# Designed miniproteins, single chains, continued (2): the designs that were tried, part 53

Each design is a single chain, and the fold is of that chain. pLDDT is the mean over its residues in the fold that is shown.

## One batch from the design tools (miniprotein)

Design m5824
Fold by ESMFold2-Fast:
Structure m5824 (fold): chain A 72 residues (1-72)
Amino acid sequence: MREELLERTREVAARLEALLSPEELAAVVERAAEVGKKAAEEAKKAGASDEEAVLKGYEAAVDVLEEAADAA
């Protein structure tokens, strides 16, 4: 799970750096962080462990980054 998320993160980061300006990249990263934080908080409220909540947040953030890369 974590290894897969790290691989996806590295791939999408390379794509975004190639497609976006530094300013656009910063905005996308900030948006991904906000979505990830909300997903982690929701998971925690639903009874997930701290570790599960962190993974859920990370997964949601990576999904946002991948969607941004696909749209660019």
Scores: mean pLDDT 81

Design m5825
Fold by ESMFold2-Fast:
Structure m5825 (fold): chain A 65 residues (1-65)
Amino acid sequence: GLGEIFEELKDLLIKHLGNEDLAQLTVDVLKSLLNEDEIKELLTSIKDGKANAETYSIELIEKKL
């Protein structure tokens, strides 16, 4: 469900940012900026995409913080 999607995104962000609180804040910011369908599309793109797409998505999130 949606909760599992956010947990996967949080785990990915923890791995890349090295900080659980920052990862949670990033997820909360994305929830405020993106609707449910947009979040699902983002996670699907990361999971089904290439490593470059994943890295680029994290860089975009970092720039917004």
Scores: mean pLDDT 66

Design m5826
Fold by ESMFold2-Fast:
Structure m5826 (fold): chain A 76 residues (1-76)
Amino acid sequence: SRARARENAVRIELFMLLLPDLGLDTSVLLTMSQRELGDLLGLSQAAVSAGLRVLMERRGFASRRELKEAYAGVRF
């Protein structure tokens, strides 16, 4: 559902922003697959895909790579 995809977008964004506080290297975002991200967050690959789409639309990113590069750099 749209509501579920929006909720998952928030959870994915929060996870990416909190990586340094969790002692994790943000560069891992550049190599992590949707399946691996889903496994880490307790989400299906489909839920990750839907959430990433919502997040890209919300933040104005043209691709998953562009989004991941921005969050890996902690630039906002």
Scores: mean pLDDT 76

Design m5827
Fold by ESMFold2-Fast:
Structure m5827 (fold): chain A 60 residues (1-60)
Amino acid sequence: TVDQIQRQIDSIQSTRDIVQQSISNNINQGSDISSIQRTISLYNRIDQRIQDLQRQYQSM
């Protein structure tokens, strides 16, 4: 269980980095503000999920 949570954290952190790069690319390509805002919201949700999982990991 502990190892599974750590692997999930690592996987989600990798996904967060990809989303961050996607935001930069969308800005550089002149994507509409609504699309950029949606991607930023996704990034924030992923970051919150990582924090929740880390808290769960420490409480185990």
Scores: mean pLDDT 78

Design m5828
Fold by ESMFold2-Fast:
Structure m5828 (fold): chain A 89 residues (1-89)
Amino acid sequence: SREDFEFVVRALAAAGVISEELAERIIREAGDSTDPEELAKVPGVDRELAERIVDRVESFRSLSEEQKKIVKEGAEKLKELREEEKKMA
């Protein structure tokens, strides 16, 4: 539950949707909340962003454990590929 929340919030930061600083604040202050109103209490999170975070977290949580593993492995592989491309450039 909390691991899934942390993964999704950090993935949003990696995608440039939020800053890394805001992602760590959300994880620290909101925990694994599924309530957009609780998330919107975090400084830097408006209602639109709170709803997007909740929607993304719930979508990820609805996946099977095998599907979650595939998504996490895919994200890690993409990170490796991006670093390899930088190394060759």
Scores: mean pLDDT 76

Design m5829
Fold by ESMFold2-Fast:
Structure m5829 (fold): chain A 68 residues (1-68)
Amino acid sequence: SAAEEVARDLAAAMLAWARRHRVLSDAEIQALLEMFRELLESRGFPEELIERVVAELRAGLEADRAAA
């Protein structure tokens, strides 16, 4: 759906932003994910979609941290 595409594009943009700056700590990852969830909620995205794309963003950030 268009909503899923937009949410995934936003998650990909957030991951790309984090990768350009530095490896984030656990606390920074948690704060970023909370802010991202609030952003999607404010835009009226469905809860199930928010949960899925937040999990995808977390996985990407954790993988980058594990590789560092």
Scores: mean pLDDT 81

Design m5830
Fold by ESMFold2-Fast:
Structure m5830 (fold): chain A 67 residues (1-67)
Amino acid sequence: SLEELSDEELIEYLVKLLEEKYPGQLSREQREKIARTALELANGDKRRAPGLALGLAEFEISNKDVK
């Protein structure tokens, strides 16, 4: 269960999820930043973090393509 992961384990899970979903589109540093932000926005509900991370990643990728 995602709720059983520590904060750092959840961050690493999200970092891997973002690379699997968007291969080569985000640096590890960008994925770590997104994962940490998603965890903060989840506000204790760790199950929300994957959806939030995917949304933040889409925004980051979209902003990169508009540059």
Scores: mean pLDDT 82

Design m5831
Fold by ESMFold2-Fast:
Structure m5831 (fold): chain A 86 residues (1-86)
Amino acid sequence: SEVAERFNEEMARLGEENREAIAALQADPEARAIWAAGAARAEALRDDLEAAFEATLATLREIASVASPEAAAVLERLIELGERAR
C-alpha cells in the first residue's frame, strides 16, 4: 500500500509536470490504438493480476516507441515506477 501510494504520488507529479506531452499523447490516434489493444489484453488477464500488470507495462513500452521524445521520457519513467512497484 505504501509503495502504491508513492507510485500514485509520483504519477501525479509527472502528470502535472508533463501535462502538454500527456495531452498530445492522449490525442495521438496511434497511441490511442495501442492503449485500446493493451487495455483489452489486461481485461482478458484480470483474474491474473501479475499478468495484467506485465501486459500494461508492455503496452506503455509500445506507446513509448511511437511517442514524441518528450512523451516517451514520461512513459519510460512510468515504466520504471511500475517495475519498482512489483
Scores: mean pLDDT 74

Design m5832
Fold by ESMFold2-Fast:
Structure m5832 (fold): chain A 81 residues (1-81)
Amino acid sequence: SMELEKFLAEVEKRDAELQARAEEARAITDREEQLRLRIELGELQVEALERYIALGRDDLRPQLERAREEIERLRRELEEL
């Protein structure tokens, strides 16, 4: 459907943003900044996964759970700095 195609185009735009943020993360040597960017990248991934699940990709629910768990782990590491 045209509506699905437009939705997938928006997800692709988010994926491109994720790639750009990942490149920034590789250039950072500061641990706090690395953790903040990894959290932001994880949040973008969660958003993309939630959108795919909304489109009927229920098979991705375990991946969404793991992504959320990883974000919580990174947040705890950031709080300990």
Scores: mean pLDDT 80

Design m5833
Fold by ESMFold2-Fast:
Formats: sequence, C-alpha cells, structure tokens
Structure m5833 (fold): chain A 70 residues (1-70)
Amino acid sequence: MKKVVIASDEEEYRKAVELGKQGGVVIGIGPEGSKAAMEALRYGGEAYLAVDENTAKKIAEEFKKKGAEV
C-alpha cells in the first residue's frame, strides 16, 4: 500500500525523504515542499507538485480513496 504525505515546510522534509526511500508519494507545496518532493523522487519515491494546499489535499484524497495511507 502506498503511503502519501503532503509537505509544505522544512520539518516535513525529513519525513518525505524517508517515504521516498520506501517508494511512497510526496505532494509538495511551495519552495520547501517542492524541495521535499524532489528529494523523495531522488530516492525512488513518487513526487507531485501542488500550487496550493487545496490542490495538494485533492491529490491526497484521490490516493486515499484508492486505498493509500495518507
């Protein structure tokens, strides 16, 4: 089951890196969130970049409806 995290700040960056190593999904918001998502992608995870919090939540909810952990 894929795990999904929304990252919007530097604290969430560390969690995003660990999820990337596990093949998880990171949805980044803004500069710090985008940095976290790109780092997760580098470690073999999936990355999505959201313009804002509402877009990120919609992406996360779609994964959750399909059985992912959010």
Scores: mean pLDDT 74

Design m5834
Fold by ESMFold2-Fast:
Structure m5834 (fold): chain A 73 residues (1-73)
Amino acid sequence: MLEEIEKLLSSEDEKKRMEGVEKAAEIAPELSEEELKELLKILLKSLPLIENPKDLSRAIGAILYIVGLLIDK
């Protein structure tokens, strides 16, 4: 799953990158602390690739959500 998300987030197509962001948020509650940390690193690396301000806001929202899950662990 994380490999698939990383592939989506590194796509040349921003729609595919946003699909990766959505999948990341969807699976995050099911992940271990170690997997959440890895997912967070992958999302942070993808931020410079996102061109649309609304999409960037969604990606930041996903990052904050994952950080919240990590704090609760």
Scores: mean pLDDT 81

Design m5835
Fold by ESMFold2-Fast:
Structure m5835 (fold): chain A 111 residues (1-111)
Amino acid sequence: AQITEEDLKNGTYKPKSVKQGLIDIVEYIGRKIGEEGYVKALEKQSESVAVDENDDSPESKIKVLRLLEALLKEYPQLAPLVLPQLEVFLKEETDETVKKELQKIIEETSK
């Protein structure tokens, strides 16, 4: 399942879960960034990429958010493409800790 830039900009992407949506955004950023450094960053973040798809725990979501935060800090030009969808995920998320981390990322990347 590939997300489109239009879905992200409009906040209309409908993932299976918030966690899957966050993973899909990270993969979308990876496809936009054809840099060897990005591939090395993914290898270094192996714990995040090894996350069980059936584990929808707050800790699992936070691991994906940490990777997303790092990528948006390195490539802030991509933030406007993903922020609308992240705001939708913030509204859909029920865990207080995950919501707080999402809100922090949105605020830090929106400038």
Scores: mean pLDDT 71

Design m5836
Fold by ESMFold2-Fast:
Structure m5836 (fold): chain A 119 residues (1-119)
Amino acid sequence: SMEEKRERLLELLLNVLINVDPEYFETVVKMLAEEFGVSEEDIVNALRTALWLVAEVEKLPIDLPSLEELLSMNLEEFFKLYEKVKPLLPVSSFRVIAEAMVELLEGKSLEEVRKRIEE
């Protein structure tokens, strides 16, 4: 079912966010893009946006650039930033980020995703 496929992709994203070695980031992003039927840029922008949104909503003690700055970062700079902030993320926040990424990739607006997280 579509719901089972969505849950499978969510669990794949969660595993990637927690267990991705930087050496495999480019390969994993390509794999995720193929699984979701979207561009590699869409996957990375979903992660940039979800990371920023979750950090803001959950008031995480991490120093992130503005969303505009995050979205303008080159791929290498963003992956280095993610690796730096990853150890500072609460374990519970990884699922929230993965769920937000799925919703953004499904075409939900930033405002809709924010409201759901704030519920």
Scores: mean pLDDT 84

Design m5837
Fold by ESMFold2-Fast:
Structure m5837 (fold): chain A 76 residues (1-76)
Amino acid sequence: DSRQKLLQLVEQQVEKLLEMAKDEEAQKLIEETYQRLLEQGKLGDEFQEFIANIYGAMAERKRTEITKEDVLKAIE
């Protein structure tokens, strides 16, 4: 599934950007991924899993600058 593969790659890149303290770039990547999936009509359960995985990575690093709520507000 190309969508799952895309979400996995984006998740890895977001995690890397967060490790480098590039929170703005991480947020932009999340927004771009959302727009791409929205344009293709491919939003679904996999996107919810993607958001949950990002939240988990952020929680492990104790980052609060980009929260799950902030991500959802940015893409809504």
Scores: mean pLDDT 64

Design m5838
Fold by ESMFold2-Fast:
Structure m5838 (fold): chain A 86 residues (1-86)
Amino acid sequence: PLEVLITHLEKAIEALKKGDIEEAKVYLGAAKKGAESLKPKYGEAAEELVRYTEKAIEAAEKGDIEKAKEYAERALEIAKKLKKEA
């Protein structure tokens, strides 16, 4: 569900703010799986969500917390827009 994806992205961003990269990666991974499950309903927008969650995970793995946060926040914006339009 889209609401669960939003919650996972919010939790990932909070973990990144605390510097908890391991916790952030868990929530980003859950968000990515959620975005993949939304592809049949939301098409390109869900694919864009997957791409931004992947970029956030890669940035977090490199220790680039600021970049990881930016990508996660972008994914959150897309998810919130989809919820408003649904």
Scores: mean pLDDT 85

Design m5839
Fold by ESMFold2-Fast:
Structure m5839 (fold): chain A 67 residues (1-67)
Amino acid sequence: MDYEIGRELARAETEAIRRGLMTRDTAISLLRHGASVGNSRDFLRGALDAARELGDDELADYAQSQL
């Protein structure tokens, strides 16, 4: 469950950044907040996988650094 939530958040944030609707700093802050609830490891793994699939290296590097 938390893995899927992490994937969905990272996917939505990467798309919002590409569309100019969100900054990377905001995206990283939201990921950090999401990781503070539930199973943070599964959440961060989901976020990492989704960010890598979408080519957002900066978001992927952040998620990897927290694992």
Scores: mean pLDDT 79

Design m5840
Fold by ESMFold2-Fast:
Structure m5840 (fold): chain A 91 residues (1-91)
Amino acid sequence: KLDEAINKLKEALKAVEAGDTEKARQYALEAIRYLNEAGPELTPEARKYTIQAEFLVLVALTALDFGDRDTAIEALKGAIENVEKAKEINA
């Protein structure tokens, strides 16, 4: 599930970079779904990083609603880094 979340966040980032706000929003929401599905299987330490990633995805979605592409890109990159850290810790 964490690998699926990372993949969807990378797709969302690519969509933002391409100017496809609708696809970016769709992929970001799919990433949140995968993060929520992974939650019960994570260690408490890994879960802290997935919670931070979910917060950053929310920041990205809000930035997209206001047309703030640069903030959305930064937030999605941060979300990816946090999920990758959660995966490393949970392994």
Scores: mean pLDDT 85

Design m5841
Fold by ESMFold2-Fast:
Structure m5841 (fold): chain A 64 residues (1-64)
Amino acid sequence: MDREKLEEELIRKYAEHLGFSEEEIKELLSKSSEEQAEILSSKDKRSVDEINELLAKIVEELEE
């Protein structure tokens, strides 16, 4: 997977884990990277360590 597709899929999978609907994910992906980061960080109440573990797992799944 190329970098742009990997980043898009990472954002999509992370948003799915946060309980975003398909419509909300589509809207999120239409926004700038800055707006995406703000929206995702506002919804995730977990610790930084838990977020990093989830992101690492998603990246591993997408690179396989």
Scores: mean pLDDT 74

Design m5842
Fold by ESMFold2-Fast:
Structure m5842 (fold): chain A 55 residues (1-55)
Amino acid sequence: SMAEARRYGELAIEAARARDYETAKRYYVLSLHLAPDDEALHAEIRAGIEAAVRA
């Protein structure tokens, strides 16, 4: 479950890098569902998405 949450987080960042923000949002929400209490992972994914959007 935690490994799957991280995988979906990585997919969210890749989607944001491709400027597919709807897909990025969907994968981020899936990651939240798989690891709802992992605030560190959530922060890492948000930071990755923000970095991808700024690029």
Scores: mean pLDDT 84

Design m5843
Fold by ESMFold2-Fast:
Structure m5843 (fold): chain A 102 residues (1-102)
Amino acid sequence: MLDAIKALTPEERAELFERQAKLSEEMAKIYESLGKKDLAEAYRISAQAFRKAAEGYRTGDKELLREASELFKKAADIFEKAGYTNTAKEMRELAKFLEEEA
């Protein structure tokens, strides 16, 4: 997954992250409807992180990439506590990548 993102231009990364933000918002609504509040919160935070990353790549604002990294770390902690270990790992890999790009 991360290797595919690394092959993309900044504009393509922004488009990908905008799509991931929308998907995360939909997942948050699904988990909220199922009463899984922690997962709903994790997906809402992930959506915010993806939106900030998309804007950071679109504008060249490294501050937005740093903010996105911190939000992915926060979402990862919630996913990990909920037992979503693979999702948490993916969020931490995204956070590290964005921190290195900033």
Scores: mean pLDDT 89

Design m5844
Fold by ESMFold2-Fast:
Structure m5844 (fold): chain A 106 residues (1-106)
Amino acid sequence: DVEELIERARKLVDEFLSKDVSLDQVIEFLNRLIDALMKHSSSLEVQINVGMALIIIGVMKLLKEVDKELARKAFELLLEAARESGNKEAVEEMVRIIEEFLKELE
């Protein structure tokens, strides 16, 4: 069920953002999710949400610090794009990337 995978992904993102994470780690994580999503879908909705997430990454780079509210918004945009893609494989790959990234932070 795609909705169960999206809910799991949100929970894992909240766990990631609860940690003391660097700006470089947040940007790397977002870029890995963007790459996975773009690999599986090129729909207009996916492109729009990816574009908005890239703008948020740019803002955080200008601020030179992690804004957890902006980071959460960027992750939510990517998760929404994955859901709208209807591609279960894309959502499954995103969950795997999130779990792998969390393991790398331990």
Scores: mean pLDDT 82

Design m5845
Fold by ESMFold2-Fast:
Structure m5845 (fold): chain A 71 residues (1-71)
Amino acid sequence: KVERFDSLQDLAKHYGLDTIDAESIAKKLNADVYVRMSDGSVVKINPDGSTSDGDVPASSLPPGGVIVVFN
């Protein structure tokens, strides 16, 4: 399951989470979280909280936009 959000705040609100920290969200949801940074790069946060470079097209998200992927 893949879901898109305009921001980490929108994602947190949708899932009823008390945090907007992407690492904490990835851990709580046990999901991959992709965040588009202001410089156009995409960061992937794994369910264990580790990070890697995002492999999704940066142009698919506005700055601050988020994709959640449930495995």
Scores: mean pLDDT 77

Design m5846
Fold by ESMFold2-Fast:
Structure m5846 (fold): chain A 79 residues (1-79)
Amino acid sequence: KEPPDVQALVEKAEAALAAGDLATALEYAREAGRHHPSAEPYLVQAHIALEEGRLDEARRHLRAAIATLRSGATEPPAE
């Protein structure tokens, strides 16, 4: 299977978040997050908050996850 484009997924997650579609934003961010484990705790908390209907907390955690994924979606650091 083709690997996901992390930058494209981050952009889709940001667009969904801006539209208020937190579930779609979470799906795109989680797919991108499979390539950036540092975003995982934010994604997990966003998922839990969304499941509990705590939309403000879900939005906060999604923003943190997306910011982490965005910094990781740039060129990989040189050794």
Scores: mean pLDDT 75

Design m5847
Fold by ESMFold2-Fast:
Structure m5847 (fold): chain A 63 residues (1-63)
Amino acid sequence: IDTEAVREAGRKAGLSEEEIEEVVKKAKELGPEVGAVTAANFMLDKGHEYAGKVGKEVYEAAK
């Protein structure tokens, strides 16, 4: 898993450093699909319409 690419995707999406580390942790422990879902859920909670796009970008970075 490219953890730096996952961190870059999270920062670009506007996630906090705490949220980014949770995404990285989930992607490393449970796989890139779970990391992507975690990132998308953070974006949905922030009211961002492009949550699915962010999840896909994190998935591609984490695989």
Scores: mean pLDDT 72

Design m5848
Fold by ESMFold2-Fast:
Structure m5848 (fold): chain A 60 residues (1-60)
Amino acid sequence: SGLRRLEQQRQRRIDRALDRVRATLERAGVPAAEIDRLERQLRPLLRQQIQRQLELERQS
């Protein structure tokens, strides 16, 4: 369904964004526990932002 496709697209964008953040923090020597904490805090914010972006893309 359309809802499932949108959820998959949103999840892929969130995962890519978090992968980039994780790679940057790992290169900077940030401990894994801190990265995991930040990911938990950022995930809902990124989900909200990406959802808004996808809505704008659909309206165009």
Scores: mean pLDDT 80

Design m5849
Fold by ESMFold2-Fast:
Structure m5849 (fold): chain A 72 residues (1-72)
Amino acid sequence: SAMDQEMVDRFKEAAEGLKKYLETNELSEEEREKAKETVRGLTEQLLSVIKDPELQEELKKVAEETLKALEE
């Protein structure tokens, strides 16, 4: 649905913005942990609502890439 696509697109935009921010800025360990918790929590919530398997796979991929960026 359009709403599901919009939710995924907004999540992708936020993730891209965060990854770009991390290229030039350092987060404290506490800030990184809070960001990871936020990404994980939002991903779980969106996966519970979004029923389209293609969108679910896209969401998981974006979340995985974002969490990986926060690991460094």
Scores: mean pLDDT 82

Design m5850
Fold by ESMFold2-Fast:
Structure m5850 (fold): chain A 70 residues (1-70)
Amino acid sequence: SHSALEELERLLTRLILEGKITPEEAEAIAQAVKDGDKEKAIALVNELRERGKITEEEAEELIRLIDEIV
């Protein structure tokens, strides 16, 4: 839904402002979601988790929102 996409973009923006991810990383996730590429969007989130850039809880929330949108 539009609301879930807005919440995803807000969370990605917050992670950028907290210095956890780059704008380029956030844009890649948002673009994959807009393209309907759920597998790519989830893979990008898991890569951020594996690199220690985001917490497990943040990754789970991103994946939950991606699942709601796509």
Scores: mean pLDDT 88

Design m5851
Fold by ESMFold2-Fast:
Structure m5851 (fold): chain A 65 residues (1-65)
Amino acid sequence: DRAAALAQAVHALYERSADRAEALRTPLAGLTDDLAASLAFLEALMAAATPEDAAAGRAAVEAAL
């Protein structure tokens, strides 16, 4: 289920975002020019999501809290 996988990925990213942000501080500064590519990738993922997947993902995130 894509929605469940996305909800788990978002939750996992949120939990480790603080530690990962410190590790990525220097490399991220070098990747500033690639922000557009990252946004295009996220837009492609969103375009692949169905309304059912979006609703299931939201419910899964709320249930995990």
Scores: mean pLDDT 46

Design m5852
Fold by ESMFold2-Fast:
Structure m5852 (fold): chain A 77 residues (1-77)
Amino acid sequence: MTVLSRSRVNALLQEGEQALGLQLHPNSRSYLAAYLSTLSADDLKRLSPDMLADFARKNKIQEIEDLTRLLAYLKQQ
């Protein structure tokens, strides 16, 4: 699988936010987009809510529940 650009992942996260009625801080979205842009399809499929919560805590992201909802949305696409 080809790695998506960080900008494209950022755009997909914004689309997911609108679809789910969520609003992430721009910094939170940027960190998540950078992380997800490094993952393969298999890595994304294996990414658990707990792994994402650990990532969020390390990057001081407060919207942990919103990140897990976005991850579930992306896995369904």
Scores: mean pLDDT 76

Design m5853
Fold by ESMFold2-Fast:
Structure m5853 (fold): chain A 119 residues (1-119)
Amino acid sequence: LSEEQIKLIREKLLELLDEIEADPKAAPFREPLDPVTEAPDLDSLVDDWVDLATIREKLESGEITTVEEFRLLVEQMYLNIRTINPPGSPVVKQAEEVYREMMERLKEIEEEMKKELEA
């Protein structure tokens, strides 16, 4: 990818992240866990903890430069919530709604980027 393409991807992904952070349904992905109270075995249950702040930091630092890398972090973020919460709980259902929205938006961004690369 060119530097200009990486910049465009970053701008689109940051815009998506800003939209999701403003959604009250995204609360499960914004608040830091209390590992003692909420997930005392976090390190053994989750290989890598990812929240919206983690994704933003990786985007702003340039650690992630592709839509695919961002998608993998979003998948890990949702998996983390599912791992520490009971199946079918309100928090998991709320996280699933936001996860579906993010995945649809990422598909749209990927399609836009493919058109930009073909033009």
Scores: mean pLDDT 73

Design m5854
Fold by ESMFold2-Fast:
Structure m5854 (fold): chain A 100 residues (1-100)
Amino acid sequence: MSVRELILEAEDAIRRVGEELGASSLETFLAQYIAALAIYDLATGDRAAADASLASLAESLKLPLERVRAIYETMRRGIEEGRIEEAAREVVLAVRELLA
């Protein structure tokens, strides 16, 4: 699977899970953004660039960076292990808790 195809698969899984869970557009968007960063990190090995993007996101939205990183690691592990739908569900719920 190409990087682009994997990103689209993860985005679709998060959208479907978000619809099931009644997620907001912002919750769904953040989960999809985190998934895209995780796939790019796994494809390139550029974890520093991924971490810089997470730090920028946390600062822009006034979110705790440590919690954003924990959600990212959950998504990254799920993608690496081929558990995209499970990871999508965990990430959407964690993003919802983070934004509450």
Scores: mean pLDDT 86

Design m5855
Fold by ESMFold2-Fast:
Structure m5855 (fold): chain A 87 residues (1-87)
Amino acid sequence: SQAEEEKLKKQKEMLEKLQEEMEAEIEKNRSELTPEELEELRRFHEALKNLDAEAARASLLRLAKLRNAEGEESAARIAETLAKIKE
């Protein structure tokens, strides 16, 4: 249905914005990333590819725990947006 297509389009647009915002934050701190943080980043990208909001949120929260306050702020912002997409 048209309503389902519009919902998917809106979710895709929100995920694209989240991806751009997260990539900007990661690039800013890329030299400080550990192998564990890179692994969580890979999981995050896979979750976005699969439109799995719960998996994306979980990966970001784990990444935030590894990165301290700066990562926590970014993960919280992204998790809130993912929750809005699910609704």
Scores: mean pLDDT 67

Design m5856
Fold by ESMFold2-Fast:
Structure m5856 (fold): chain A 130 residues (1-130)
Amino acid sequence: MSVQERVRERLLELLEELKSREEFSILNKPVDPLAVPDYLDIVPNPLSLDEIIEMLERGEIVTLEEFRAAIEQLKENVLTYFPEGSYAVEVAEKLYEIATERIDEIEASLSPAEKAELAALAAERRRAAA
């Protein structure tokens, strides 16, 4: 199995694990603009766990750094929209903590050569998409 396939598999497993937790259900699907009409005015780059899964499946996320950035964006979106101390903010912070701990574990399992291979694949994908 290639390093790209192994990393993608581990990240998809992590996302399915996060989606299986009831407390994270509010982050699983895109925010309905009909239910929250001001959301896109406040959060220009909306993200959900399902959208991050689709990005991984399409090869738009290849490196652990790109995955970390997506998880950070999801958290920051919640912190931007919802008031401090709200349930949504607590849930997003908890998800970010769990996800980043797992990303760090995956990163620690990779050699410098494997990390370089992933970075090269991401660069080639971006060049081809441009």
Scores: mean pLDDT 84

Design m5857
Fold by ESMFold2-Fast:
Structure m5857 (fold): chain A 77 residues (1-77)
Amino acid sequence: MEKEIEQLIERTAEEIVAAYRRAFPELSDERLDRLRELFIREMREAVAGKSLEEARRLLEDVLAQVTAYLDAAAAAR
């Protein structure tokens, strides 16, 4: 269970960072790596004590909201 939740967190963080790269191509790889670490930490705290299914739904909602916001920002350029 813990390994599966950790994999979901990693995957979600990578998709968020990819959306940041699209929205803000001027961001350095070092800044994107720090953002990835921050999102992983925040998501671990958010899913603490949750089941795999609850964690998956929460992470899917977070990903959808963040990527929609960033994709809208990219499109507005």
Scores: mean pLDDT 82

Design m5858
Fold by ESMFold2-Fast:
Structure m5858 (fold): chain A 85 residues (1-85)
Amino acid sequence: SAADAVLAATLARMDEVTAEAKARIREAIAAGASEAEIEDILAEAQQRLSDLVAEVAAQLTPEQRAALQAHVVARVRELEALIAA
């Protein structure tokens, strides 16, 4: 369905955003960036992921929207874990 295609495309885009954020965080840590700079990268990634869900919310079922929201939480936790390591 069109909704399934939108869900799949959005999940792929979320994975891209997460991979970009992980690379930026790792580079910042390697460069000796401040905690504030690393937190700014995390905040920007969180906002980008939330914006992706908001953009497609009207095109998705409630169950698909819940699945995307769960993925936002999971991706953010991955970034937080990387920073804490």
Scores: mean pLDDT 86

